# Designs tried in a protein design run: designed miniproteins, single chains. Part 8

Each design is a single chain, and the fold is of that chain. pLDDT is the mean over its residues in the fold that is shown.

## One batch from the design tools (miniprotein)

Design m251
Fold by ESMFold2-Fast:
Parts: C-alpha cells; sequence; structure tokens
Structure m251 (fold): chain A 89 residues (1-89)
C-alpha cells in the first residue's frame, strides 16, 4: 500500500539522518509522527509540509528543499535522500 511504503521510506530516511548526525532523534520523531498523521488522513499538502519542516530544521534552503522533494517524487530511495542532505550541509 502507498501510505505504508511512504511511512517505511520516511522512517528509513529518518534513521539514516539521525545515524549521520544531521538531526536529533527527538526532532526526527516529532516530524515523523506529524508526517504519519498527514498520510493517515490523505493530506498530501500536510505530508509535504511536515517533510519540508524537517528539512528546514536541518538547515537546508528552500531551493535545496525543492531539489530533495523533486528527488523524492521521482522515487529516490532513503539512502540517496540522506546522502544528498549530507552533501548540501
Amino acid sequence: MEREKLLEEAKAAAEEIVAAGLASAETVEISLEAFEVALKYGDEAGEEHYFRLMLRALGLSEEEIEELMAMRRAGADPAELAARVAELR
């Protein structure tokens, strides 16, 4: 199912981001819970909004966030997204 796959990808990306030291486990957990709620309600705008908030918390610019959102929409895996976040920092 699409929602379950998106949650699995988000959790994997969050674990890699925390393991790389790019964000605190607490910040990532809050963002994941908000993202999960948005997915549960089918709120595509909310999903995007909370994911963007997580990226902004990591210190990324709006242009860098749009690049990552485009990569994610194109089906980039969590490791690829995490590597790009690390490269942009």
Scores: mean pLDDT 66

Design m252
Fold by ESMFold2-Fast:
Structure m252 (fold): chain A 81 residues (1-81)
Amino acid sequence: VSQEELDEEVEEALYLIWKAILINDVKKGRYDDALAFAERMATKFPPEKAAELYREIADVAEKNGFTETAKRFRELAEKAA
């Protein structure tokens, strides 16, 4: 196994972990924590992937009744794309 293969697997695992943390923060109403965490993640992934993440988090926020949080994450998705 090469370092390149390990980095690819680690990157995928980290993406899923980060996404789970963001979803939990949103579900708990930790909007500022979720926003800060999302901004940190955006610097580690391609813009298109960051935009996809933001849209997924916005959908979760909307389903849980956090309309303002959903709106903010959609704005971040548009800026990242």
Scores: mean pLDDT 74

Design m253
Fold by ESMFold2-Fast:
Structure m253 (fold): chain A 74 residues (1-74)
Amino acid sequence: SVKDQVKQYLQQLQDFLARYGSQFTPEQLAELQADIAQLQDLYDNIDNLSDEEAIAKLKEIMGRIQAVIQEALG
C-alpha cells in the first residue's frame, strides 16, 4: 500500500540521517527535516487522501528530499 511505502521511506531516511547526517550543513539539515516532517504529515493523514493524491504528494516530497541529498553529497 502507499501507506507502507511512506512508512518504509521514513525508516530509510532515519537510518540514512543516522549514518550521513554529519555530512550536511545546518541549513541543509533544516531543509531535510522540513521535508521529512511533510512526509510524516502525509503518513498521519494518508487515510484521508485518495491513492492518486497520496502518490502525487509522496513523489513531490521524495523529489525535494533527493534534491537536498544530491546538493549536499554530490
Scores: mean pLDDT 86

Design m254
Fold by ESMFold2-Fast:
Structure m254 (fold): chain A 108 residues (1-108)
Amino acid sequence: KKFEELKEVLEKLEEFKKSEKYKSQSEETQKIVDTLIEVIKYILDEKKESIDYEEFKKIAKKVLDESDPRLDELIENIFRAIDKNGDGKISVEELIEFSKQLLESLLS
């Protein structure tokens, strides 16, 4: 059930990325959306229950500009925003919750 819900969240995020609303968002918000899409794809492909900060950082660097001097700070801030319990791992449940809240905020 949770991987099906995560897949539905991915489809909504990818649909949002194609919208005019995505293009009107701040660069930071666009980077968050792009990072979430790639993290969700990785989790679904690997059938993982959670990922740690090092795996998250590797995935984020695939979609973010590595020449950005604040890249590491941005990645850490996104990770901490999703990791609500502070255990140093992002669970599938935390990723679903964060993505749904973000989409609700952006689509309202």
Scores: mean pLDDT 82

Design m255
Fold by ESMFold2-Fast:
Structure m255 (fold): chain A 64 residues (1-64)
Amino acid sequence: MTPEQQKIFDKTLKEAKSLGDKDVIDKVNDVLNWLSSRPDLTVEQVQQVADDMLKWAKSEKERK
């Protein structure tokens, strides 16, 4: 994993944790861990997936 991808992961997980929902945090963390196992992904693709996960996480909090 590149330093740029690590920064995306750290920021995304921090923002997910700020939502205070353990199930949402666990799901975001699982997806980020899966992404870290994918050396074929570009920084841009990782950022896109991270952005989509945060959008999902915020919508899940609104449903609960």
Scores: mean pLDDT 78

Design m256
Fold by ESMFold2-Fast:
Structure m256 (fold): chain A 88 residues (1-88)
Amino acid sequence: DVVLRLTPREAELLRQVGVTAEEVSLEELREAYQRLAEMNKGKTAVDEETGEEIPYIDYLLNLMARSNEEVGRELGDDSPLRALSRLP
């Protein structure tokens, strides 16, 4: 099983949906991001790298890619984490 170490920022955001561990499984991370996206439905966020206001789900996908670049490279575009981009 793939165990992911959360960045400080990612850990702070995911604590809002009950993630208290510093290391999580891929499935736990996916579920936490889904809950976070649902709680923030219809909201926008500023992308830290571009400074542009984007939909919150796109912000979460960018955060996941940056915070877990190693996992993002391993899993590719068809990873469970990418499933968030296919949800309403």
Scores: mean pLDDT 63

Design m257
Fold by ESMFold2-Fast:
Structure m257 (fold): chain A 70 residues (1-70)
Amino acid sequence: MTKEEIKSIIKEVAKEFGITLTDEQINALADAILSGKATVEELADLIQRLAGVSRETALKLAVKIYEKLL
């Protein structure tokens, strides 16, 4: 899967949750996923830091992103 495909999935999921992410924030999330080292919890940590959302919302977003990548 290309970085651009991962970025598209992140944009789609963020839109479903009513969250606006900058291109820089989407790029950071895509890089974390491409590293193959980010667990759901680690991706949620990054989402919470970048988007300023609650832990619960960040976890839901992380789970949905990984579901769409499968």
Scores: mean pLDDT 83

Design m258
Fold by ESMFold2-Fast:
Structure m258 (fold): chain A 118 residues (1-118)
Amino acid sequence: LDLMSDEQRQQLYEDITRSMELMIISVNDIALRNILPKVEAIDKELAEKIKKLSEQSTQASVEILNSQTDKQKAQALQKRADSHAEISELYKQAGFDDLAKNEQAISEQLRKRAQEVE
């Protein structure tokens, strides 16, 4: 740690950030393929709303990866946090409490990251 340059720490931070963004994109894709069809069988309108918000979250992840400024990155992180918060509320209303809790945790982590970048 004491031997790492500021450039090496910045590179590690950026690598971790990119890995986290790709992981969230993967989690959203898994949810769309495996969870969403089960929700759709119960409530088609709810499934359509969740799908739209998951797609918005994936788009925001791409915006984070392509951001040129800290302000753009913070805005994209906040946009993604808002999408996951809305998904959490929709899952909670449908009685999927465990899924709602996971989405809320993702939203809170993203909001924290947005504040750290501002």
Scores: mean pLDDT 73

Design m259
Fold by ESMFold2-Fast:
Structure m259 (fold): chain A 78 residues (1-78)
Amino acid sequence: ASQEELQEAMLRAAEIIEEVTKRALEEGRISEEQAVEAFLLAVERVADIIFETGEPPSDEEIREIAERAIREVLERAK
């Protein structure tokens, strides 16, 4: 993918991750602090995938990554 395509992919990923974490926050599943932690973890994971594969993950994979980040943050809080 081109640099512009990867930049667009990262912006799209951040938007999807924000939507997932904001919904979890609004539903009372996580705190504001946990939402920030989950967002950063998910963004880092998407960046790692792009670095390792040269390809952006799909919207569905990004949503799964965000949900996994939420679960990881909740596990750390136990």
Scores: mean pLDDT 83

Design m260
Fold by ESMFold2-Fast:
Structure m260 (fold): chain A 90 residues (1-90)
Amino acid sequence: MTLEEIKEEIRREMRKAGLKEEVIEEIIELYEELEKNKDNKEESFRIFLQTLGGLPEEEVERAINDPNDPEIQALLRERGAAFVARVLAS
């Protein structure tokens, strides 16, 4: 499956779920940035933490150094839930 095929499948499923086109494109843009940087795992993780987690750069660097830190994992769960809630409320 190509990147373009995956993006189209994501758009199709999100439209079925009733998400607004603006929200769908925001999620697709995030997916594109993660895929663009997938060969650089550190950069992909940094983008994820900044965009979904909303973490400041200092906390992002700490998370990159220990991604399995229970405190970082708890923070990502809380901010991930807030992001999903924001998307669903839009």
Scores: mean pLDDT 65

Design m261
Fold by ESMFold2-Fast:
Structure m261 (fold): chain A 89 residues (1-89)
Amino acid sequence: FTPENRQLGHELVALEIERLESAGQTDLAAAMREAFDADPDNMRKIEEAYLEALKALPELTPAQKERLENLEKEFELEPEAEKRRQALL
């Protein structure tokens, strides 16, 4: 990534955190903010923090449920892709 692309990535995460706060999803916003503050370049850790916060919620909106399913699918596929990469080495 260029420095400009890195900065754009940081701004997109910050905007998403603000949107979650505006939607009243304060716990989700806090989890993403903590991960973002720890390492703004580590998108995987930011998404992982959001996924764990979603799993911890006692009740999910339809939008949160869909996002949880999509994130779980993405995280499942990544270990399988890594296993395939290791098998080829």
Scores: mean pLDDT 69

Design m262
Fold by ESMFold2-Fast:
Structure m262 (fold): chain A 55 residues (1-55)
Amino acid sequence: AIPSRAEVEAALRAVVSKESADTLLANLDAWVDAGVISEDQARLVGKQFIELSQK
């Protein structure tokens, strides 16, 4: 399932610093604004990053 924005933000802040989480989220938002990825794809990328950090 595609996680919500709030779930991605909460999970990232649990795994990395707030500054690092905010930077990653800003980069994902920039990619969406540029039309490179959709909002759903950005949330999936965030989820994959979290899953990789938990291995």
Scores: mean pLDDT 74

Design m263
Fold by ESMFold2-Fast:
Structure m263 (fold): chain A 96 residues (1-96)
Amino acid sequence: DELLEKLEKAADEVIEKIVEYFKKSPKDTPESELLKKAAEIVMEVAKEMGIEDENVIRMLIEIGYMVVTALLSGEEDLEAIKEQAHAYIRSRLKEL
C-alpha cells in the first residue's frame, strides 16, 4: 500500500526529529513546549512530503504527542517508538 508506506515514512521522520529536539532540549523544558514543537515538526514534515489531508495531518500530530509522552516516560528505544507509531497508523487507516 503506497499510502501506508508514505505515512510510515512520514511518522519515522517526525519521530526522528522529535527525538533529536528532545535530546537537545533542557531537562526542565515544559511538556506544553515539547507538544507545541511536536506539532510544528509534523506540519513541516507534512509540507515537505506533500501531505495535505487534514485527517492524515491530525493522525501525525497524535503520533507526535505519543512520541513526546514516551520520551517523558523514559523510553530510549527509537525502534520501539516507531513500531508503536506504525501500529497506530495501521489501526487509524482502518477507520479513515
Scores: mean pLDDT 83

Design m264
Fold by ESMFold2-Fast:
Structure m264 (fold): chain A 88 residues (1-88)
Amino acid sequence: KEKLLEEAKKLFEEAQKARDAGDYEKAAELASEAFKLYGEAENVPEEAVRAAQLYVKALAAEAKGDKEKAAALRAEAEKLAAKALAKL
């Protein structure tokens, strides 16, 4: 599991660099992959991982000025987050 956690950490660092460079789409993709690996390492429910992935994509869409897409992605992320919470 240590290898998946280190991989996720590196992807989060790469996502921060992409965000700081203004590449919001790449930042969202890297963060999404990091959440997937972190979820696999920590046995997080798939719904929680998917909610996090959609949430960062919503932030990327908002940063690019696509408010409608950002709102839709946030709504889907909130639904998945609620399903993940219900499993606890």
Scores: mean pLDDT 79

Design m265
Fold by ESMFold2-Fast:
Structure m265 (fold): chain A 107 residues (1-107)
Amino acid sequence: FDERIEQIDKEVEEIKASDLPEEEKELALRTAEALKKLLELLKENYKPEEAEKILREFSRLVREGKSPEEIKKYLIEVLGVEEEIAEKLAELAELHREQLELEAKKE
């Protein structure tokens, strides 16, 4: 967790210093901030094995095309994930969807 959080901090500074278009820069910064907060919450509330299981289920739901609201509901109701963490995961799913839409727009 700590090494990954440090890597995200470096990525944030690189994004801020980059010449990326404003839309891409803003989305990348929001994604990095959401991921950092998620990793901090997972580290504080779960054992590594439990956090890995949550992230694995999250990745599966994203791949199946579930909406952020469906993902949040499943994480809370089925897996018993803490609401704040489920909210951050749903936020990441929405940011991922926005990233795919932005990439499609570039053609």
Scores: mean pLDDT 76

Design m266
Fold by ESMFold2-Fast:
Structure m266 (fold): chain A 108 residues (1-108)
Amino acid sequence: MEEKKKKLIEEIEKILLENPSMSTEELIETVRRLGKKYGLEEFAEKLIEEIKKIEKELEEKGIGITSLVRFYMALIRLEYKENKEEIPPLEELIKIAEEKLLKKVEER
């Protein structure tokens, strides 16, 4: 399961790096499709819920951000919830997600 989860995340990262202006609707469809492909439909639906919440919060604050950073924000928030850790505020989540993106670019 963990290896399939890593492959799912890596495929989403690749798609978003190739399509940085992907809409939230296209991102949700991509996550759902890949969740089905890897047999991780429950994980994919939880991630989609976090993506929708983040998009609403960003819209309410008038913040423009790339699809990959939004994806990382959703993934980080989901990981914090699963670990029962205190969920960072939106601005801190953006910073953590941007740091994760920078690290990913530097590792390639």
Scores: mean pLDDT 81

Design m267
Fold by ESMFold2-Fast:
Structure m267 (fold): chain A 87 residues (1-87)
Amino acid sequence: MELEKLVEEAKKNPKEVFEKYGDRLIEALGSKDPEEQLAAARALVEIAKKNPELVKPYLDRIYKLVSENNAPLEVIELVKEAVEILK
């Protein structure tokens, strides 16, 4: 499934998307393709809004991947939004 489609599915079925594709979404934050990083960040924010408990254990890894891979400002801002939801 394309990452952009996972963003729409995360809005409808956040738990199922994370259970099936969570590892792929987190890895995509470290992608060399900024469009994949953006789509992954958007999907993770939608999951965090509805099921924060699923994303909370991965916050340190998410921050590390975004920081180490020079993610675009929009990706950094989306990750910050997810973190504020999880505080």
Scores: mean pLDDT 79

Design m268
Fold by ESMFold2-Fast:
Structure m268 (fold): chain A 81 residues (1-81)
Amino acid sequence: APPPSGAAVTLEQLFNLGQEELQEFKERYPDISEEQYAEYGKRALEIMTEAFVRAGGRPLSEEEKEEIRERMRREADRIVA
């Protein structure tokens, strides 16, 4: 069977969230080290991968997107501390 179209929508939503949060991280912490930026990128990828698996091929709700944003921002704060 062809892959469910919902999975493609979920991937696009997660990609957009990742791009937005990476941009916010750079704007909020302009003096971060390359190591901190790489660690954040790695953690962001892990968070997005977990969210994709959890979604099970359905589009993300606005509440789920906000939970992902909050989780990513929490990781950013941890990494820069």
Scores: mean pLDDT 79

Design m269
Fold by ESMFold2-Fast:
Structure m269 (fold): chain A 78 residues (1-78)
Amino acid sequence: GPLAEELRQKAERYRQAAERARSLGVDKTAEILDKAAELYERGAQLAEQGRVDEAIKLHDEANKLAEEATRLGARELT
């Protein structure tokens, strides 16, 4: 369904962002981006199982980690 596909696309994008962060030496940012990607992937699996409410909660948690990574990345690069 659309939610599962969106969450999978986000998981892949944040995995790629984590790899890029590691290549730039911002390891703490990379770790948080990896955690966000894992939550998006888990959310996609739950959405496919019809566990939509649980998938939405993981999506919200992953979004909070993505925001934290953005703030931390700004601090590490400043």
Scores: mean pLDDT 84

Design m270
Fold by ESMFold2-Fast:
Structure m270 (fold): chain A 71 residues (1-71)
Amino acid sequence: DEAEGLYQRAVELVSRRQRLQALIEKHRASFSEDTIAALEAQIAAYERETRELIAKLSPEQQARVRALWAA
């Protein structure tokens, strides 16, 4: 099911974004500005892909992804 695949991808991207955000928060003082900028660019890329995927999901799937995004 293509819709299920898109949903699983969106959930995966939210998880990856949250892990990168936590990594930046934990290591901000020890990372270079270039490293932080690269990680933030990756987060922005995940956010863009997630927004595109959400538009293709069912209302129930959209609500679940948005709840995970807000956490």
Scores: mean pLDDT 82

Design m271
Fold by ESMFold2-Fast:
Structure m271 (fold): chain A 97 residues (1-97)
Amino acid sequence: EKEIKERKEEILKEFKELYPDASEKTIETAEKLLELEYEARQAKAAGDEEKFAELLEKVEEAAKELLRLLAEEGVIGSEEALERALAELEETMAAAR
């Protein structure tokens, strides 16, 4: 429990260092993504394939939302860069399934 909290805080610190101008909404979306990813890993470790698949879909949606927010805030500087990032995410998520 404490180790999970410390890991989440460390990842969020790295995210804030990479994207210092990120809005509160973008940071909240990143936190939600980290929580969903942790739940997905727990479901996989427990052998709950149905829950894992459902959580992977939620992870993908949260990650797409995060990428859209980063594009809206100018962190992702072009529509082409956003489309590429979304395509890479979809490929990564398909491989994880």
Scores: mean pLDDT 75

Design m272
Fold by ESMFold2-Fast:
Structure m272 (fold): chain A 91 residues (1-91)
Amino acid sequence: AVSTLVRRISRRTGLSRAEARELLRGISKQTGESEQTIAELILRDPEKAEALLERLAEAIAAGASIEELAKIVIEYETELGIEEIERGVKA
């Protein structure tokens, strides 16, 4: 999962694999979750993963730092958690 996510981030955003891996490590440190758990969560939904990668590519084009890119991914993970809770209430 980690290697797959790093490759997808690199391909979509133009970041090197090392920079993409540093981004994932930053997210892991901020959330307390393993890089593996984060990668598996993001890759669970291919369409949502593509939307995230598009947001990251746009932010990079605007000159965002690795720390700002990590914030975008954390917000995405939070949105996924909220959706799961809301769907549980509506089901």
Scores: mean pLDDT 72

Design m273
Fold by ESMFold2-Fast:
Structure m273 (fold): chain A 96 residues (1-96)
Amino acid sequence: RRAEVERARRLLTEAWIEAVKATVATNPEAVAQTKEAAEKAGDEAGRVAILAYEGAVTGDDALLEEAVELAMRLLGLTDEQLLEAAREIEAYRASL
């Protein structure tokens, strides 16, 4: 129940952090341009991009976790959506 949702949220957070770190390492210039555009926009979605970039560049996992929490909040993800996303991530990893 709650433990399943917490596990799903952790799995999603870890997968997202891994993806962000990989993206920054592979294409840091494009990510830096995205951050600059986000700073110019000044909206809440832009704040997610700024936190994600700063966390990935500095290696500060707390900033990356904050970015994920804000993103999930902005998307309004339900417990059911979190569980579905976690199942998709597990299925994808199992297919590799």
Scores: mean pLDDT 75

Design m274
Fold by ESMFold2-Fast:
Structure m274 (fold): chain A 60 residues (1-60)
Amino acid sequence: SELDKKIKVLEERIEGLKAQIERLKALNHPDRETNIAFLQEAIDDLKREIEELKKQKESL
């Protein structure tokens, strides 16, 4: 279904962002914590969108 495809794309985006966070953790950079926090907020936003799509799917 279109909802399942969209959920999968968002889940793959979250995994990509998690990989970026792990790369940033390996770097000694003064803005590391700020950049990680920004990426974590992006992940949280995507997780909320996935939950909304899952609720929409359950209503069908």
Scores: mean pLDDT 84

Design m275
Fold by ESMFold2-Fast:
Structure m275 (fold): chain A 79 residues (1-79)
Amino acid sequence: SVEEKVRELLEKGESAEEIVEKLGVSSSFVAVVALELGNKKAVEDAIEQLKKDFEEKKYKGKLTKEAVDRLIEEIRKTI
């Protein structure tokens, strides 16, 4: 599955940016998988990619800045 591939690449130490580019998944999906792995460094890397993807409008206006900021806050509180 795509989730299994994301887990494998995170365990190999690939960056969230590389995983998003290679697999075409969202940065938010990479963040969720990193969070499930309990890897704080991978979570922070995925959060930085999430911020970049939001700034580049890759979410196509479907998310507000407030929603993205809240998601990042909740992710950081969980790890």
Scores: mean pLDDT 78

Design m276
Fold by ESMFold2-Fast:
Structure m276 (fold): chain A 95 residues (1-95)
Amino acid sequence: DESLQALLDWLRGKITGQEALKKMTPEQKELLAEAGKALSDIRRYLLEGRFDEAQAVLDEFLARTDNPALQDFAREFYAELKEQAEAAEKAEAEK
């Protein structure tokens, strides 16, 4: 998904927010507005290896919204960054 990839690249600092917004559907722009802080907090905790805190932010966010698209978006974002963080920790442990 080009729009999801653009959002992830923006949150990783690879592209500007304006470039990411140009690649997003109106629905994804709304999801970003709603989820932006929670996704940023999840990213920070996962990159710090603080998986319990990242999970708590995800759980709180999922509990406060009944929007299935927003819930799925947050879960996909969490899964992608958690996989990257776990791979990075494994690589560090093997050195």
Scores: mean pLDDT 69

Design m277
Fold by ESMFold2-Fast:
Structure m277 (fold): chain A 82 residues (1-82)
Amino acid sequence: DLNKQLEKELLAAHAEVLTALARERGWPVPAAPPQSLEELQAWVDELVALLKTLPPAERQAVVDELLARSGEALAALVERYS
């Protein structure tokens, strides 16, 4: 099922982006990569809570970096299936 495969690849790509950024920032990283949208959402909720403790300038920089990396991952997936 193409839709399920795309969903899994989107999940994996976003999990990789978040894992890389979290490691670079010294933030908590799950022992295993998220296997579902629910697991990814739980980790995102933890990261969002952490982001809210950052100064506004640092928080904005992190959001901009996440959007840039996520956009690149999404573009790569779209190109693969185009």
Scores: mean pLDDT 70

Design m278
Fold by ESMFold2-Fast:
Structure m278 (fold): chain A 62 residues (1-62)
Amino acid sequence: TEKIKEKAKKKIKELEKRREELKKQPVTDPTHPARLVGLDIEIIGYRLIYEDPSLETNPAWQ
């Protein structure tokens, strides 16, 4: 539905901002690259939901 697409779009923008902030932080531990990868995976997931809202199974997003 259009509502799910709009929620996914907003979430993508939020995650992209968090990714940019994390990239600006100094690499102080080995988890830093893993956190960046995690954000990239979440962004990909929400982009898929944006393209096909039927992929969203969480009832809170309906």
Scores: mean pLDDT 73

Design m279
Fold by ESMFold2-Fast:
Structure m279 (fold): chain A 80 residues (1-80)
Amino acid sequence: SEVEEELERVYKESKDPLVRNAAKLGLEAIEAAKRGDKLTAEIHLGMLRIVLGVSKVIGDEETTEKLEKILKLVEEYLAE
């Protein structure tokens, strides 16, 4: 999907380790959902939400905006 392609690109090309790891968590959540593993998908989505929450308190604005975009893409994909 276009969402998976975007997340794979972020994972490969992002210079920010936190943004790369968030993209990986998103990809793992989507892959788990595709296999019918709802529990693993929800766990990875929960981890991504925690990472974003921490970034909002102590992270850079640019990093936080990128994490918000990743979370939104993953949540919208899983809600479809």
Scores: mean pLDDT 85

Design m280
Fold by ESMFold2-Fast:
Structure m280 (fold): chain A 66 residues (1-66)
Amino acid sequence: AAPATGAAGALQVAIDLVRAGLSREEAVRRLAEAMRRGNPGAAGWSDEEIERMATGAVEAAEALLA
């Protein structure tokens, strides 16, 4: 998926995970897993890139829910 589309979807999932009471580490892990599943056509994406995006989305969700 395109980065912009992936970021919007990642933020929504991150909000749901944070609201469910998951820790930042657990939320990032689950979001990264979901992004790997939703991104079968993005052969250039590394685990590091996925984790970076997931971390940013979870941090944004925490800020929005603070």
Scores: mean pLDDT 71

Design m281
Fold by ESMFold2-Fast:
Structure m281 (fold): chain A 61 residues (1-61)
Amino acid sequence: SAEEDERVAVFERDLASLTPEQIELVLRFLKRKAETASPEDRALYERLIEVAEQRLKELKA
C-alpha cells in the first residue's frame, strides 16, 4: 500500500543516520515485533528487517 511504502521510505532515510550498533538494536526490536504480529503487520516488519539488514551489510562490508 502507499502508506506501507511511505513508512518503508521514512525508515530507510532514518537508517542512513544510524551506526551499525544502533541498526542491530533496531533489528532485534523489529524481529521481536514480527513474532507476535498479525500476518499483514508481519509482512511490513519483514520488509523493514530486510532493509535494515541490507544497510547493516553495506556498513560492515
Scores: mean pLDDT 83

Design m282
Fold by ESMFold2-Fast:
Structure m282 (fold): chain A 73 residues (1-73)
Amino acid sequence: SEEIASLSDEEIEAFLEQARKLLDFARKNLSKEQQQKLARQILAELDLLKAVKPEFSAALDEEKARAEELIAE
């Protein structure tokens, strides 16, 4: 249904690529506190996308693991 398909597969893939680049940038350039804040925000968005697009669960879980690594002390 068009009214339900508000997120395209290409938009999910673009989000994953952007999230990956953002987390990589944060790991290299931001303070630990800033890394954790950004990673928590990205993690929340990844969890929402996983609920809507379970077919992308493997790719979302991979990026979720990267975000969780930045949050871990």
Scores: mean pLDDT 78

Design m283
Fold by ESMFold2-Fast:
Structure m283 (fold): chain A 65 residues (1-65)
Amino acid sequence: SSRDEAVIAYAEEQVLQGLLDGRLDREQARAAFRAFLDSHGVRVSEEELEARIERIVAEAEALRA
């Protein structure tokens, strides 16, 4: 749903910012992302969650380079 997409987009932005600020490592980012989606009733597959975290981590590393 559009609501679920908005919740996911917001969570991705918050996790990306946490990685860039050094407040989150990769494992903490995964946990925070999962917790945020769970708190908003948004379910994603474990495969989708891992793919999104890999992309966000890669984006954070690219922005530091």
Scores: mean pLDDT 87

Design m284
Fold by ESMFold2-Fast:
Structure m284 (fold): chain A 87 residues (1-87)
Amino acid sequence: MLSGREIVQRLVELVNEIERNGLTPELRERALEVLEQAIAHLEPVDPELAAKLREWRERLAAGELSEEEVIALLIATANELQLLLDS
């Protein structure tokens, strides 16, 4: 499993790549993988937040999210993990 700090870095890198290249199938798959790792880190501390993020991840997997919604999800997830790391 990646460290929380490494997951935050990967989420930020994904946001930058999506903003540059659009939400490609490859970037979508990477986002799903990194979100799964982020959810695993948040679940023992905030299981309600983890459940909400899992629901959003399922919507991403189903192709129900716009590019802007995916970017917002990744930023929000990175911010929540950063708050955990700073605590």
Scores: mean pLDDT 85

Design m285
Fold by ESMFold2-Fast:
Structure m285 (fold): chain A 90 residues (1-90)
Amino acid sequence: EERYQRAVELMKLLEELVNAKPEDYEEIIKRISEVAGLPEEFARRIYELVKKSRELKKANDIEGLEKLKPESMEAGLRISDVLGLERRFS
């Protein structure tokens, strides 16, 4: 099942992205773009949001985290659409 295989691979890539060193992000972003069928610039936006969120958490900047919420929600919803069929019945 193509969609299931894509969903599994995308989840693995997202987990790698969260735990990756900055120097590895470019390769992971490229793979996310390929698997999800999203533009690389959108995958980069996801990485930048993750990076910014981590920096704000380190600084304990609650206001900054709240300002990122709309953009993070938009990115999350787009990723969720790719995984939609799997997640609906998980």
Scores: mean pLDDT 64

